# Designed miniproteins, single chains, continued (3), part 64

Each design is a single chain, and the fold is of that chain. pLDDT is the mean over its residues in the fold that is shown.

## One batch from the design tools (miniprotein)

Design m10216
Fold by ESMFold2-Fast:
Structure m10216 (fold): chain A 99 residues (1-99)
Amino acid sequence: SLTRTVRPLDDAEIEKLIKEENELIEKRYQEMVDAGLITPEEAKERLERNQKLTEKFAELLKGVTDRAQHLAVMDELKAEVDKYKAEIEKRRQELENLR
């Protein structure tokens, strides 16, 4: 279950990974400009496209976070229901012990 190994990742760690990836992309385009392979204008257009993709990924991650929060609330509700079931079972055992 790869998802279990990802659970300890904080939002800050995810943001850090996104920033590091964006910095690597910017560095690569700068290296291409310095090598004369593309113009500064072409590099700017490509960076703007990457920025739009990053913004779309940020919105997608936001949606996933909301979904994870919904799952957490559902898990809390399940835990509360399980406590009620346990109390009912305990009461049943207490009634049997009175015999």
Scores: mean pLDDT 60

Design m10217
Fold by ESMFold2-Fast:
Structure m10217 (fold): chain A 90 residues (1-90)
Amino acid sequence: TQKKIDKAIQAETTPKEAGAMTFLTAGYADLVPAKVQEEALKTIARAVVKVDPNISSEEIQKLVRHLGLPKSERVKVAKELENLVKAERK
């Protein structure tokens, strides 16, 4: 569920990754290095799989909207997160 995912993300993210997410949601994605964005998304994917390993594409899209990302970034981030979640399922 969303509340469990939120708590898991907060527990798994470092201050550096939390800062990167803040910049992304404020529309300053260009100021966040690509490697830091990838590391933050991998941490989110691990947290999501711990809470719901069978999470659907629709639930991942809801999560990306909940993170407050700009519309232009939502499709790209949702696809990247879905691929990372699939990798974590093994």
Scores: mean pLDDT 66

Design m10218
Fold by ESMFold2-Fast:
Structure m10218 (fold): chain A 67 residues (1-67)
Amino acid sequence: SDELREKYKEKIKNAKNIEELKKIVQEYVSQPDASIGEIVSLPTVLNDLIKQGASLDEIKKRVSSYI
């Protein structure tokens, strides 16, 4: 739902570090409203950006674009 998406975009925006972002993404993909595409893609995108050494702000921007 749009309400769930906006809630998690706000949580992502307010995340203090990468570990908190990982937790928020895991919580989002565990929601019943998360699509199969989101469940597969969001953790993959997050992990790839972390491996590449992307900044917290870049990771937030990219992850939010998938929600």
Scores: mean pLDDT 79

Design m10219
Fold by ESMFold2-Fast:
Structure m10219 (fold): chain A 90 residues (1-90)
Amino acid sequence: SKDVNDLVELAKTNPSQAVEKLVELSETDPESAAKALVQLGKELPVSVANALYEMFGKLATEEQKQAVLKHLKKLASEDQYKHIEKLLNA
C-alpha cells in the first residue's frame, strides 16, 4: 500500500518521523502498521530495523502494540514475529 511504502522510504532518511507515523498507523490501521514492520525488516539493515522496532515499542501504547502484534502473527514467519515482539517489549 502507499502508506506502508511511504513509511518505509521515510525510515531511510528520517527514522524518528517514520516511528511517529508508525505509531499513528498502529492506532488507525494496525494491519498496515504490521505490514510496515515486516517491510522495514526486509528493506533496511538489521541494526536500523531493530532500532526502529525498539523506538516504536517505547512510544506506542500497550493496546497499540497488542493490536499490531495480532496482525503481525498472521503476516510474519514465527521467527520474525518472535524477533519483532521481543524488540517491541525491550
Scores: mean pLDDT 87

Design m10220
Fold by ESMFold2-Fast:
Formats: sequence, structure tokens, C-alpha cells
Structure m10220 (fold): chain A 117 residues (1-117)
Amino acid sequence: MEKELERLKEEAEERVMKEIEEYLKKKGKELTEEERETLREAIRHALEEFIPQLIEALKGRPEYEELAKALEEGNGEVIRLALEFAARAIVGTLKGDADFNELVEELYEKFKEYKKK
């Protein structure tokens, strides 16, 4: 599990970096090597903290108890969904477009679809 989790985090990190760099390039800004490294470290830190913080936030909401338990139990598919959500939340925040509550609701809907399969 731990090696798979690290791989999923690396994939999420690279996805966020690519999306932000493309977004900034469209606005006529190119990141320096120093700015790119600073952004990469910030994204890595956010991804490392995301799952523990998400679990804590979801435990306060009875409707999300099953999702919180699946994340705590290290369900690989649910962790993949959570990291995809984290990547979107980070990208949206950096673009100024993120609504965290809306993204949590979207994650929960994807979790329910996963449980139906």
C-alpha cells in the first residue's frame, strides 16, 4: 500500500504541476526553475497533508462516515479518488476558482458511484 500511495502522490503532483504551468503560460508567465521547485514543494506538502485533514473533516459529518472509514482503512481506489480531488482542489485554489465544499460533495458523489460498481 505505502509504495502505491507514494506513486499516486507523485502522479498527482506531476498533474498539478503540468496544469498550473500550462495555465500560467497561457497568461504569458513562465516559471523560473526556482519558482517551479517552490511550487512543487508546496504541492507535495499539500498532498501529504490532504488525506489526514480530509479524514478529520469528514468525521465531523455523519453523511460522510463511510468515506472517512474507507480512507482510514487505506482503500487504494478511494485514496486514488481522494488524490484526484486534492489535485483539482490545489489547481482550483491556485487559479482562484476553488470551492472546497463543492469539491467535497463531488468527491462523495464519485465515492457513491464507486460503491455501486
Scores: mean pLDDT 73

Design m10221
Fold by ESMFold2-Fast:
Structure m10221 (fold): chain A 91 residues (1-91)
Amino acid sequence: SSEREHTLALFIVGVGLSSVHVLQRSKKLSREQKIAELRTVADLVRAQALRLGRDDLAAQVDAVIAQADVDVDAALRAFEALLRRWAAELR
């Protein structure tokens, strides 16, 4: 149901924001590990966006992932901003 997918989107956005904050604060993870973890979380967000017909959000997630190989800190900031915007739309 659309209600179930909406509830899952709220949960996934929450997990995504928590994950981004951990990655931003971590001094122990390598750049490569941060990129790998960001990709994992982004894939979950992208899949949920597609399940809700939000192809625009999926494209924005793809842009963040493309940026991660160039500047992981900028990609994390962009992903946080994307998740905060989507959270506001879902509430």
Scores: mean pLDDT 88

Design m10222
Fold by ESMFold2-Fast:
Structure m10222 (fold): chain A 80 residues (1-80)
Amino acid sequence: DEVFAKALEEFAAVARQIPDPEVRTRVALHMARALLALQDGNFEEARKHADEAVSLVEDPELAQRLRETFDRAAEEIKKA
């Protein structure tokens, strides 16, 4: 639960930097789905949702941060 909460906080921090509120909302929705899939142990579904979120972000630095945040969360959940 701590790992999930930290991942949500990190996603929120990155999402806040997305200037378009519609894109920000869609990114947040896909990342929430990715995190739920990670909790279910469905890493393939989680990666698909994370990839969809990353594809919506035009800023390559923010896109890379989202990918890194997801990879870190997935790694920690796999270790738990």
Scores: mean pLDDT 80

Design m10223
Fold by ESMFold2-Fast:
Structure m10223 (fold): chain A 74 residues (1-74)
Amino acid sequence: ATSEEMKELIKERSKEELELAKAYLESLPLEERPEVFDLILSSLDRLEQHPDPVVVEEARKLREELLAFREELE
């Protein structure tokens, strides 16, 4: 029960965090975006070291989506 509830929360939170991160990055001046992207990607690197495979999977999905979004913002 608890582990399944945590999986649902992690997945829902990852979707919400991705959309918020994209909106925030779009609101930043162009000159500030690279630094903020680097900070977010560094945070995701830490999450990819998490012992829970669901957290690792969702962190990797967030990273791929943010990298694709960064390419679109160039």
Scores: mean pLDDT 75

Design m10224
Fold by ESMFold2-Fast:
Structure m10224 (fold): chain A 55 residues (1-55)
Amino acid sequence: SELEKLEEEFLKFPGDLAAALIDQMVAAHKASNGDKEKTRAENKKLLKEALAKHK
């Protein structure tokens, strides 16, 4: 699926970039007030945007 492909690309990211994305995902989780479904959607959005910019 699209999400699976995005996750595989993320796992190939350099550690620095991966760590920065994780920090953003943690912030999104806090902003979502513990809603896992909302957090998942936001994380997918963040990951897609990062991959698009990374080219």
Scores: mean pLDDT 72

Design m10225
Fold by ESMFold2-Fast:
Structure m10225 (fold): chain A 70 residues (1-70)
Amino acid sequence: AVLKIVLPKSIPEAGLIPLLEKYDGKVLSAEEVGDNVEILVEFPDEEKAKAFEKEAKKRFPEAEISFVEP
């Protein structure tokens, strides 16, 4: 399962690293787009992706997180 994360540059990306490690997220790409960073992350399964999304939204309420469909 692949998630797209849009994170404001005002929020340190380093804060995502522990969550990515916790849920076995693999960063596919990270791109600066205006005042945001867009990150694509692959997870081993949808359950881990959903668990990451739930916890990331608690830590970073300004982050936009969406599933990437084929």
Scores: mean pLDDT 79

Design m10226
Fold by ESMFold2-Fast:
Structure m10226 (fold): chain A 65 residues (1-65)
Amino acid sequence: SVGADYAQKAAASKDPESLEKLVDKVIELKDPQALAILRAAIEASKDPKIVEILRAAVERLEAQE
């Protein structure tokens, strides 16, 4: 799945600017697997800025139609 591929790239990202661009693509693609991947990334991450961006992305995905 293209959405899952972008979600995995976002999960592996350590650069906030690159992460925001990857997250925008994940939200655009609306892949149901993306939520699980991003939630796992939040649990694994220790960087507060990365966690903040990932949590905002999960919130936006949960709000999708």
Scores: mean pLDDT 78

Design m10227
Fold by ESMFold2-Fast:
Structure m10227 (fold): chain A 70 residues (1-70)
Amino acid sequence: AKEKIIKSLEEIKKSTDLLEKHQHAVEVYKLAREMGNEELIKLAVQLFSAINAEDDELANKTIEKIKELL
């Protein structure tokens, strides 16, 4: 699960397409829920919000926080 989340986060960082970023963020959220980690779920929701707001700085900061938690 952790390795799959990391791969999805790297795809978000690599992507320039909003839809593609959104699809990978959905995967992160699903995996966070499967892990039952409340802090990861909160960060996954924050990542969704950052991507939808097109706030790349906040999205990247949230990605780093998720990676630190894994």
Scores: mean pLDDT 80

Design m10228
Fold by ESMFold2-Fast:
Structure m10228 (fold): chain A 63 residues (1-63)
Amino acid sequence: SEAEKEKKLKKIDEYTIKIADGKLKEEEVKKVFDEIAKYLGLSEEEKEEMLEVHKKRREEQKK
């Protein structure tokens, strides 16, 4: 439903803010992605894709 989609997007935004804040350790970042995958019902492949996107964005932010 639309309400479920909106709730999932808000959860992703919350996690993205925490990651972007740079205060999370690598282990905490992994846990955050695990929670996103669990909450959204993502497959391992989808979770890996999200991690790769995050890694790419972090590399661009450092430039």
Scores: mean pLDDT 67

Design m10229
Fold by ESMFold2-Fast:
Structure m10229 (fold): chain A 94 residues (1-94)
Amino acid sequence: MENEELLERVRELLLEQGADADLVDSLKDQILTLSKSLSEEEKKKVIEELRRILERLERGADPQLAVRLLAAILSALQNGQDVDEVVKSVERQL
């Protein structure tokens, strides 16, 4: 529930800023689906990274940066990697 609420708020802000709705919806749905199999501690890491993305968007960050960070979360979940390490790696490339 809390993860779904954060993802919906991120989605709303991205769509308000002109991001591709199909891409954003795909990222949201895949992250939610994969998050169901996570431990409580891993789920907390996903929630923390989503809160950071939301805070960035609320402060006027580039929507393309937020989309890249969402894709990094999805990639970490698909590959069984540590979410915070993958997100940090992507941030270093920016």
Scores: mean pLDDT 82

Design m10230
Fold by ESMFold2-Fast:
Structure m10230 (fold): chain A 58 residues (1-58)
Amino acid sequence: SKEEIAEKNLAGARKGGSGAAAGAAAHEMRKLGVTDVDSGAIAAQSAEAALAALEAAL
């Protein structure tokens, strides 16, 4: 079903996608000389945004 596929996609985004985005953001911040970035917090925020968007679409 669409809902089952959406849940699997969300799980994938939380497990891989948000981590990759957090890593990229941390890398860019480090390049600008900002080293006090919490990549875990960035990943959590990205995952919550993805969840909210998916729930709104369901």
Scores: mean pLDDT 58

Design m10231
Fold by ESMFold2-Fast:
Structure m10231 (fold): chain A 87 residues (1-87)
Amino acid sequence: SPDDMVTQGDQLGSQGNYVQAGDLYVDAGYIYYNQGNYQQALDYYQRGLDYYQQGYNQATTDEQKQQLQQRIDDIQDRISDIQQQIS
């Protein structure tokens, strides 16, 4: 379930596995978005964004930073889209 994904994400995040934690939150948010639960999707996307930003700060190569910046940009666009839909 998306809630199980979030629980796993929190466990991975607590271990410093920020990118994988962010991916799980984003995937859970996507499931809620497709169900029309925009508020839950927004919350999970924002938490996924926080994890990606932590992963970006932890990244040691320009390639890793560019890859994470793309994920950050993508999720920020999704957050903006949802905020526009829910006012």
Scores: mean pLDDT 89

Design m10232
Fold by ESMFold2-Fast:
Structure m10232 (fold): chain A 74 residues (1-74)
Amino acid sequence: SHQDELLAELKARADALAAEARARLAAGVPRSQVFADWVEGLGELAREARERLSPEDFAEFGRYAEELMREVLA
């Protein structure tokens, strides 16, 4: 469905932000700066997700994003 495709698209965009964060950590950018930029980028995606996704899919996106953040900064 369009909602399934949209959720997948937003998850892919979150994955891209995680990949960027990992690359910046590998380049020696301070963890605190990477976290701040990650939170900002993810906040923009969350705003779009809240507007466009069902409440159920938005909750799933939120769980997915939290797991990505833990993996990047753990």
Scores: mean pLDDT 85

Design m10233
Fold by ESMFold2-Fast:
Structure m10233 (fold): chain A 92 residues (1-92)
Amino acid sequence: SPEKEKIEELMEKKLGEYGGKGNQDASDARDLLSKGTKEEQDALAKQMRDAGDLLGEGKALSELGEIGKEKLKEGEKAVEEARQKVQDAVAK
């Protein structure tokens, strides 16, 4: 579905950049999305969109001081949480 393709691109790009294991995390995320339920896919889609929005806002605002830096940290944490969910699901 178009939603699944967008999630795969977000997971591959964002989790790859933050995972430090890049290619493996992206591969695991893609595998989960291929085999996961509709509910799991939708939950990850929402979490990744929210994380991406927070990162974008934080990055734009980081030049304006402490509030922007806090939003950037929140976005980075949200991406980490999404990555952890992918890893937990794959480890089953």
Scores: mean pLDDT 60

Design m10234
Fold by ESMFold2-Fast:
Structure m10234 (fold): chain A 76 residues (1-76)
Amino acid sequence: ALEARRERVRALLEREYALRAARRPPDEAERAHAAAMMEEILARAEELSEEDLALAEEYLALSLEERRAREEERER
């Protein structure tokens, strides 16, 4: 159960990272932060609810254009 959950979480994180990196290459600090966050999330995978995972999957299914617009809004 836990290993299957970690695999699901890892797949979501890897997909998110790959999509963002393909659009805008992260700098060294952003890469280090992403790696640290992934390790923290994987260490806490058993604490994530099924609802949280479903919401994350729904968000990651959003179009790349919508995701880009949200990223640009947060940037400036």
Scores: mean pLDDT 67

Design m10235
Fold by ESMFold2-Fast:
Structure m10235 (fold): chain A 62 residues (1-62)
Amino acid sequence: MSVLDIIREENPDLSDFEAEVLAAMALIAVASGPERPTPEELAKITGISRETAEKILELVYG
């Protein structure tokens, strides 16, 4: 499972391009800090839901 797969599953109304852009933004946000961001912080940076952000963080760090 990829970050893109999570975004597409949680946001079916987004186009493929919009989902790819959000996946890239989420990965950049995760990579930019020395510490694991909170789901709330990732959601604020990207505009995705807290629930989607939590799933992404679990995939990357879990």
Scores: mean pLDDT 77

Design m10236
Fold by ESMFold2-Fast:
Structure m10236 (fold): chain A 100 residues (1-100)
Amino acid sequence: SDRDLAAALLDELEADPVAQPALEEVDYEKNPEFSKIVSNPVSLKKIREELEEGKISFAEFVAMVGRMVLNFLEYNAPESKMYADARRLAERVEAFLAQS
């Protein structure tokens, strides 16, 4: 089911070293530049909460995962390792979803 697929993807993302910075919400008081650069931050914890509440559709879940990846691409310089890792993470997410 879409819910089982969403849960499996989220479990994989939570275990992914590249996604580790997104596990929890950023401390914006210690990192004020993050909130200025990233307009719509989302954490894997927030995505988990929304999924477990059962109030979001599969399409909305996918949009939140996409937002999490976009947060990395917005925050990190295009020439950085983290940006390259985030691009590869996006490709892995797309490949995972194509299996459904």
Scores: mean pLDDT 82

Design m10237
Fold by ESMFold2-Fast:
Structure m10237 (fold): chain A 71 residues (1-71)
Amino acid sequence: MEELRRRIEEAAAKAPSPEARAQAVTDVIGEHYVPVVKETRKLIEEKGAKTLDELDAISREVAARYRARQA
């Protein structure tokens, strides 16, 4: 969380315009969440999840793994 915040602040500070700042911030957020989305999709395919409850269970598992890595 703190590293993501710092990366967003640095990207915004380097941008020469408000439009460039919006793009830079969006890119940093996208880079941070793309691996989470990919891991979630892979688990959905491997488990054959079809219901919202099954999808929520996979999302909680991925979130727990990321929280453990951040601790």
Scores: mean pLDDT 69

Design m10238
Fold by ESMFold2-Fast:
Structure m10238 (fold): chain A 69 residues (1-69)
Amino acid sequence: VEERAEYIAKNTGLSPELARRLAELAVEQALPDEVFEELVEAMRAHRIPYAALGAALGVSAATVRRQLS
């Protein structure tokens, strides 16, 4: 979880708290490292809808957009 949270925070603008929450979800869903890395790359490239990320993380789309900008 810690390594994935650091990877998200380093490669995206997400706060440490949201990065950790996403990392916990990825571990709970047993995502392979390759799929996890693709997800983080898609976030960094703004290819994932902010509304979908907000719903998964329990925050508004506006919060996700602001942090990833």
Scores: mean pLDDT 73

Design m10239
Fold by ESMFold2-Fast:
Structure m10239 (fold): chain A 100 residues (1-100)
Amino acid sequence: SSEIKAKGELAAINAGYLVQEFKDLIPEDLYNELMELVREILRAIREDDLARLIEAMERLIKLFEEAIKLLSDNKEAVEALKKMIEQLKEVKEEVERALE
């Protein structure tokens, strides 16, 4: 699943850039946890730990959903976060199918 790993890595990198863009708009603790999950996804890919990859992606999606609630008045941020959540969900579903 080199293609699935490449998609996961790209999704994690894109998520990291998005989190950095919104750093000043979210609490520091949330920023730090989001960046830690990006690093965990990249580590899970490097270590071929697909179960850990799924768990880290699920946690990242959940925290982005929390970020949307905090940023509800910022339409641009909400749309960017929703698009990122959809990308992460797509990659997670591909990883889950590869484990079947």
Scores: mean pLDDT 88

Design m10240
Fold by ESMFold2-Fast:
Structure m10240 (fold): chain A 85 residues (1-85)
Amino acid sequence: SKVSDTALSFKHTFSRTLHGLSPEMRSKVMDLLDRIVEAAKNNDLNELEKVLEEIKKLKKEHPQYKDFFDQMENQVQRLIDLLKE
């Protein structure tokens, strides 16, 4: 679907930008990206909203990664908006 294809593109893009994150944070981000892809594949709006809240929490706990998590938050919001069409 358009939503799942968009989510796969986001996973590919963000996976390539993990170099600035700690190993623990890279692992957490990869888990979140996998959840985003699976949720988009299943049209699971509830799971995407849960991931969005986890990204917001990580942004507050790790302000040094704010710009990275702002980008992830924006992309997850776009997927949510596509599902609400």
Scores: mean pLDDT 85

Design m10241
Fold by ESMFold2-Fast:
Structure m10241 (fold): chain A 107 residues (1-107)
Amino acid sequence: KVKKAEEIVEKMRKKIEELAEKYNLPEEMKELLEEFVEEIRKEVIDAMENNEDSLDLLNRITELLSRMRKELVKKAKKLNVDEEKFTEFLLEVIKVVDEAMAEILAL
């Protein structure tokens, strides 16, 4: 169960890295994204190891995604990232995380 969750998170990480490259994101934003992926990984693994309720995990990931969105928007504005491209990127990242969470919850 834990090992499969780690594989799903690793697949999610690679998709997010590919999206960051596709949208030509600055290195500072790629670093911030990697930090958020690591936070998601930790939350998922901790929940799996402790047999935590799926709804509690979903709530924490939802809060993490809300924080991620706010921090990424702030950084994008500071680095003068194109707003339209950044919005498309952010929606794609949210979709990738949602798909990964659906797979994890099916374990």
Scores: mean pLDDT 84

Design m10242
Fold by ESMFold2-Fast:
Structure m10242 (fold): chain A 99 residues (1-99)
Amino acid sequence: VSPEELALMTEASVYLLKAVVDLVVARNLIERATSREQAQEGVDAAQSAIDYAKKAIELAREGVERGVPGAEDILSGAEGTLKDAQEVLKRAQELLERL
């Protein structure tokens, strides 16, 4: 593994971690939301999770194309996180419309 490949994998992993953290934050905000302000924070957190997951996917795909070990695992994790974040965003938007 070259230093460039290690940097790519590290960046992909960091974006995936950020996506997972924001997804957990979004879920917690939506579950406890009693105001439009809290529901909006949930929407913002879910959108942030989507954005980070997309970045992780872009970097992981580059790693897969280059044959970097572990890139497929990061890609799979990022795609799963993106799907979950999109579902959470939909729930947050529906909650915001009801408040």
Scores: mean pLDDT 89

Design m10243
Fold by ESMFold2-Fast:
Structure m10243 (fold): chain A 78 residues (1-78)
Amino acid sequence: MSPEVQEATERISREAVETVRRALEAGASPEEALRLAAEKAWELANEYHRKYGLSAEETVAIAKEAVRAAEEEVRRLS
């Protein structure tokens, strides 16, 4: 895995998890929290694609991993 892909994966997963925490603290449902985290994950993955030239496959893989991390956080807090 390239350093850029690894950095993107770690950062986007962290942002998705933080989005879940903030949404749940604000009184959102687990489903709403996950939806917001998924939107954030895809936004950031597309930003990395644009700035660093990641492939479409790498972008999709990063976003999916971030959504998985968000799902784990929802299960942990719900």
Scores: mean pLDDT 83

Design m10244
Fold by ESMFold2-Fast:
Structure m10244 (fold): chain A 79 residues (1-79)
Amino acid sequence: SSEEQALAERLRQLNDEQRDALVALLKERYGLSDKEAAELRHLLALATQGNDAALALFLQTLRERGVSLEELAELLGEV
């Protein structure tokens, strides 16, 4: 969707501090384990390097944890 593509582009443009802040917010609000948070940090780092498969897996993992695209957009506004 156009909304998902817009979020994907925002995620690709995050710097190191913004990636760490986003994953910390996800861990706090959705109760992610340290392992899950580390895996998401790794996927997000790969996504910023142009790895579209890593970005797709990041978004899929968030969907499976109940994070909507709207909620993700709100969190991106906080970082």
Scores: mean pLDDT 86

Design m10245
Fold by ESMFold2-Fast:
Parts: C-alpha cells; structure tokens; sequence
Structure m10245 (fold): chain A 67 residues (1-67)
C-alpha cells in the first residue's frame, strides 16, 4: 500500500495527465477522486489528494473548481 504522500503524488500526476489529454476540470476531479479511493486512501485523505491535484492543475494553467 502506498504512503499518503506517494498516493497523493500519483493522484496529482494522474490529474495532470488527464488535463493534458483535454478532459474538463470536473472530469479530472472525478478521476482523481476515483484513483485516490482505489489507492486505499480514506475519505479525508482522498479530499486532501484531490485538493493537491486541483492546486497543481491551477498552477499549470488549467482552471478547475474544487470539488
């Protein structure tokens, strides 16, 4: 099982990959949440990982609403 830090990093990388493929912010957030749950994160950790992904997307110039 990945650590919370490793799982968060994977979720962020996944979100950036989806955004580069042209998916909408809503679709990217939905995918990121699904991946975080699949990696075994609890509800609070899932929301933290999704926030990190949204922050990374906004920093990369992709406008995304949370959540």
Amino acid sequence: MPSVEEATERVVRFALTLAKQGLSGAAVVKGARAVARHLGLDEEQVEAAVRAAVDALNAAGVAVDYP
Scores: mean pLDDT 77

Design m10246
Fold by ESMFold2-Fast:
Parts: sequence; structure tokens; C-alpha cells
Structure m10246 (fold): chain A 84 residues (1-84)
Amino acid sequence: SFDEGIQLFDQGRFQEAVDQFQRAIDQDPDFAQAYMNLGMVLFRLGRFQQSRDFFQQAIRLSPDGSGVRIGSQINLRRVDQQIS
């Protein structure tokens, strides 16, 4: 599910990537990387409010200084620029 989501995202198959990352979250609700990747896919789909929510969740679930937290914070700023 998670690895399939990454492959689909790399192929530009964004809606299918959403489905796979959602399955990864359903299997492990604390999987911070899956929330970050789902946020990135939703951003590419122009679903900015949902993207924001998933990056916020990824930040909450990830330790300070982790790559997931840092990446999610950077991407959250990009989302905020779209929706103000």
C-alpha cells in the first residue's frame, strides 16, 4: 500500500496514490510518512485544505527534527501560500 502509493505518485497517478496512502493510514493510523505523502499528493491535485490537514497530522505524529516533520512543515508553508 505505502510503496505502491509512492510508485503511483512518481508515475503521476495521483488519485490512485491517494487511495494507496489512505489504505496505509487505515492499516497504521500513526504512520507519519503516509500522512506526509498523502498531503503531497493532495497538493498536486489542488486539494489544498485536505493537503493542509494531512501535513498538520504528519507534524503531530513525527518527532522534532525528523525528516517527516521538517518536510511536512516546508510543504505546509507551500499550502498556506495557496489558501492564505
Scores: mean pLDDT 88

Design m10247
Fold by ESMFold2-Fast:
Structure m10247 (fold): chain A 100 residues (1-100)
Amino acid sequence: MQRYRVTTYILIGHEVFTDQEELELPADASEEEIVERLIELAKRRVEELTGLKVEEILQVDVQSVDRVIDGEVRRVLSVLILMKLEDGRRVLVHLDLIPV
C-alpha cells in the first residue's frame, strides 16, 4: 500500500471549502484507478457538505505535475471535477494527491 495526502477544494457559488485526508491505495494502482477513487471521494464530500445528491459528473480534468513542497520536488496528481447537483447547481472540486 502507498499512502497519499489528499487536499480537496470545493467551490460552491462564492464559498470555498477545504479538507485534507489520507488515502491508502495499492502501490501498483493505475492513474485511472486512482482518479476513480478520487471521483468517489469528491462526490461523497460534496453530498456530505450540501445534503444533496450529485446528479451528474459533467467534466473531469487530470494533470500530473511536479511541485516544490516543503523544499522537495513532489509529483502531484491534480484532478478537477465539475459536478451537477440534483437541484441544478454546479460544484467545482479540485483535488491534489501527493505521495507521503
Scores: mean pLDDT 84

Design m10248
Fold by ESMFold2-Fast:
Formats: sequence, C-alpha cells, structure tokens
Structure m10248 (fold): chain A 83 residues (1-83)
Amino acid sequence: SEIDELLEELKKNPSLEKLKELLNKILASDPVLRRAVEALLPTTTFEESELPALLEALLKKNFHPLIVAKLVVYLESQGLKVL
C-alpha cells in the first residue's frame, strides 16, 4: 500500500514534506476520515509537547481524526498546507 510505503519512508527519513504526503494519502483514501478531520480543524489546537505522541500514534497506524487533525494543524504552523 502507498500508505505503508510512506510510513516506512517517514520512519527512515523524517521530513515535514513526507509527513504532508502521508497525511494527504491517508485523507484521500478515507472520505469519512477526511470529513471528520475537516470538521475538527477550525477548533483543533496542539501543544509542541504533544508532537512525539502524535507521531508515534501515526506510525502505529492510529489514524484517529483528532490525531490527524492535530498533525495537519502542526504542518500548517510550519508553513505547509494539507487541506
């Protein structure tokens, strides 16, 4: 699966661009998840201290809408647009 390949690449060579590519593929593959994430984004905030736990959850394939939404907000804070 493209998602499994992107997860392995992110693990080997972590980068914001690879994280963005992974999140875009996850959201494109699951329209229900995408709608849930879009609904959460306007009220979603994160603290920098949450980032290691959010990344660990993502690498374990925990694609809960709140985890994905927080990572989208993180990427947007770094100047990268996902949605």
Scores: mean pLDDT 85

Design m10249
Fold by ESMFold2-Fast:
Formats: C-alpha cells, structure tokens, sequence
Structure m10249 (fold): chain A 71 residues (1-71)
C-alpha cells in the first residue's frame, strides 16, 4: 500500500469514528499521533502502525455500540 492509500484510509476511519461514536481519549491520542507523523513526513511503516492503532481502537469502540445510534 502507498502512503496516499494509508492516509486516505485513516482519514475515512477518523471521519466515520467521529460521526458514529464519541471518541475516547485513546482514539483522540491516536489521531494526534497520526497527524504528527504526517507533519513530520514519517515513513510508510510508521504511518501503517499508526493506522493499525486507529483501526484497532475504532473496532474496540464500535463493538460496544450500535453504529446506528447517531443517525
């Protein structure tokens, strides 16, 4: 996967998470970490690791809630 693909996937995940669930402090921290990596032009591996953390946190938060609670 390219950096552009990872960035797009992360942005989509963040947007979906913010619309459907109340972001946890951990999720907000992961967003900030990902944005810091983008600002520093981090490696593809670092961006992939940050995306994986965001995805894991999103799945964990979503598992406890109905996705349709926020229309």
Amino acid sequence: ASKEEIIKAAEDLIATGLETVTPSPEFQEAIAAFEELLKREASLQELQQAYSRLFDLFVKEAEGKEVTLKP
Scores: mean pLDDT 72

Design m10250
Fold by ESMFold2-Fast:
Order: sequence, then structure tokens, then C-alpha cells
Structure m10250 (fold): chain A 100 residues (1-100)
Amino acid sequence: MSIEEEIEKLVTEFLKAMIAGDEEKARQLLDKIYSLVKKLIDEGKYDEAIALVRTLASTLVKPEDVERARQLITELEKNKNDKEKALSILDELHRLIMES
């Protein structure tokens, strides 16, 4: 299975877990997805990483969380040439979704 196919399946399972209210499974899947997103950044696949983070951020419901995620994603798009900054932004997005 390609990394892209694995991520797509994990995202689908994450969304199903969120709909079912299975918070423990959703957290475990989110951790796995973010590990793979970081691997995409390591491989220079920033556009694929950003698209996945946008999909995960679409699960946010609170207006303040939605706006913060939008700002972080915009900052990530601006920092495709700064891996350390991109990884820091990903950690902040992961925390935001986990705390929501």
C-alpha cells in the first residue's frame, strides 16, 4: 500500500470514529495520521501534507478553532521551504484538533 493510500484509509477511519463518538480510536488514528503527515513533509510532499491537514481541520466545529486552524494552515503554506517551522505548525494543528 502506498503512503498516500494508507493515509486516505486512516482519514476515512478517523472520520468514522468521530461520527461514532469513539474518542479513543479517533485519537489513536489522528496520532498515526500526523506521523505520516510528518513523513510527507520529510519527503518534501508539502502539498499532500497540507491537503490532509485541511481535511482533518474540517472536523472542527467551534468558530475560534476553525479560524485558528485556517491561520495555521496558511502559515504552513507560506513555510514550505522551512521544515522546522512546518513541523512546529503541524504540532500546533495536531494539538488543536486533539483538544477540540
Scores: mean pLDDT 79

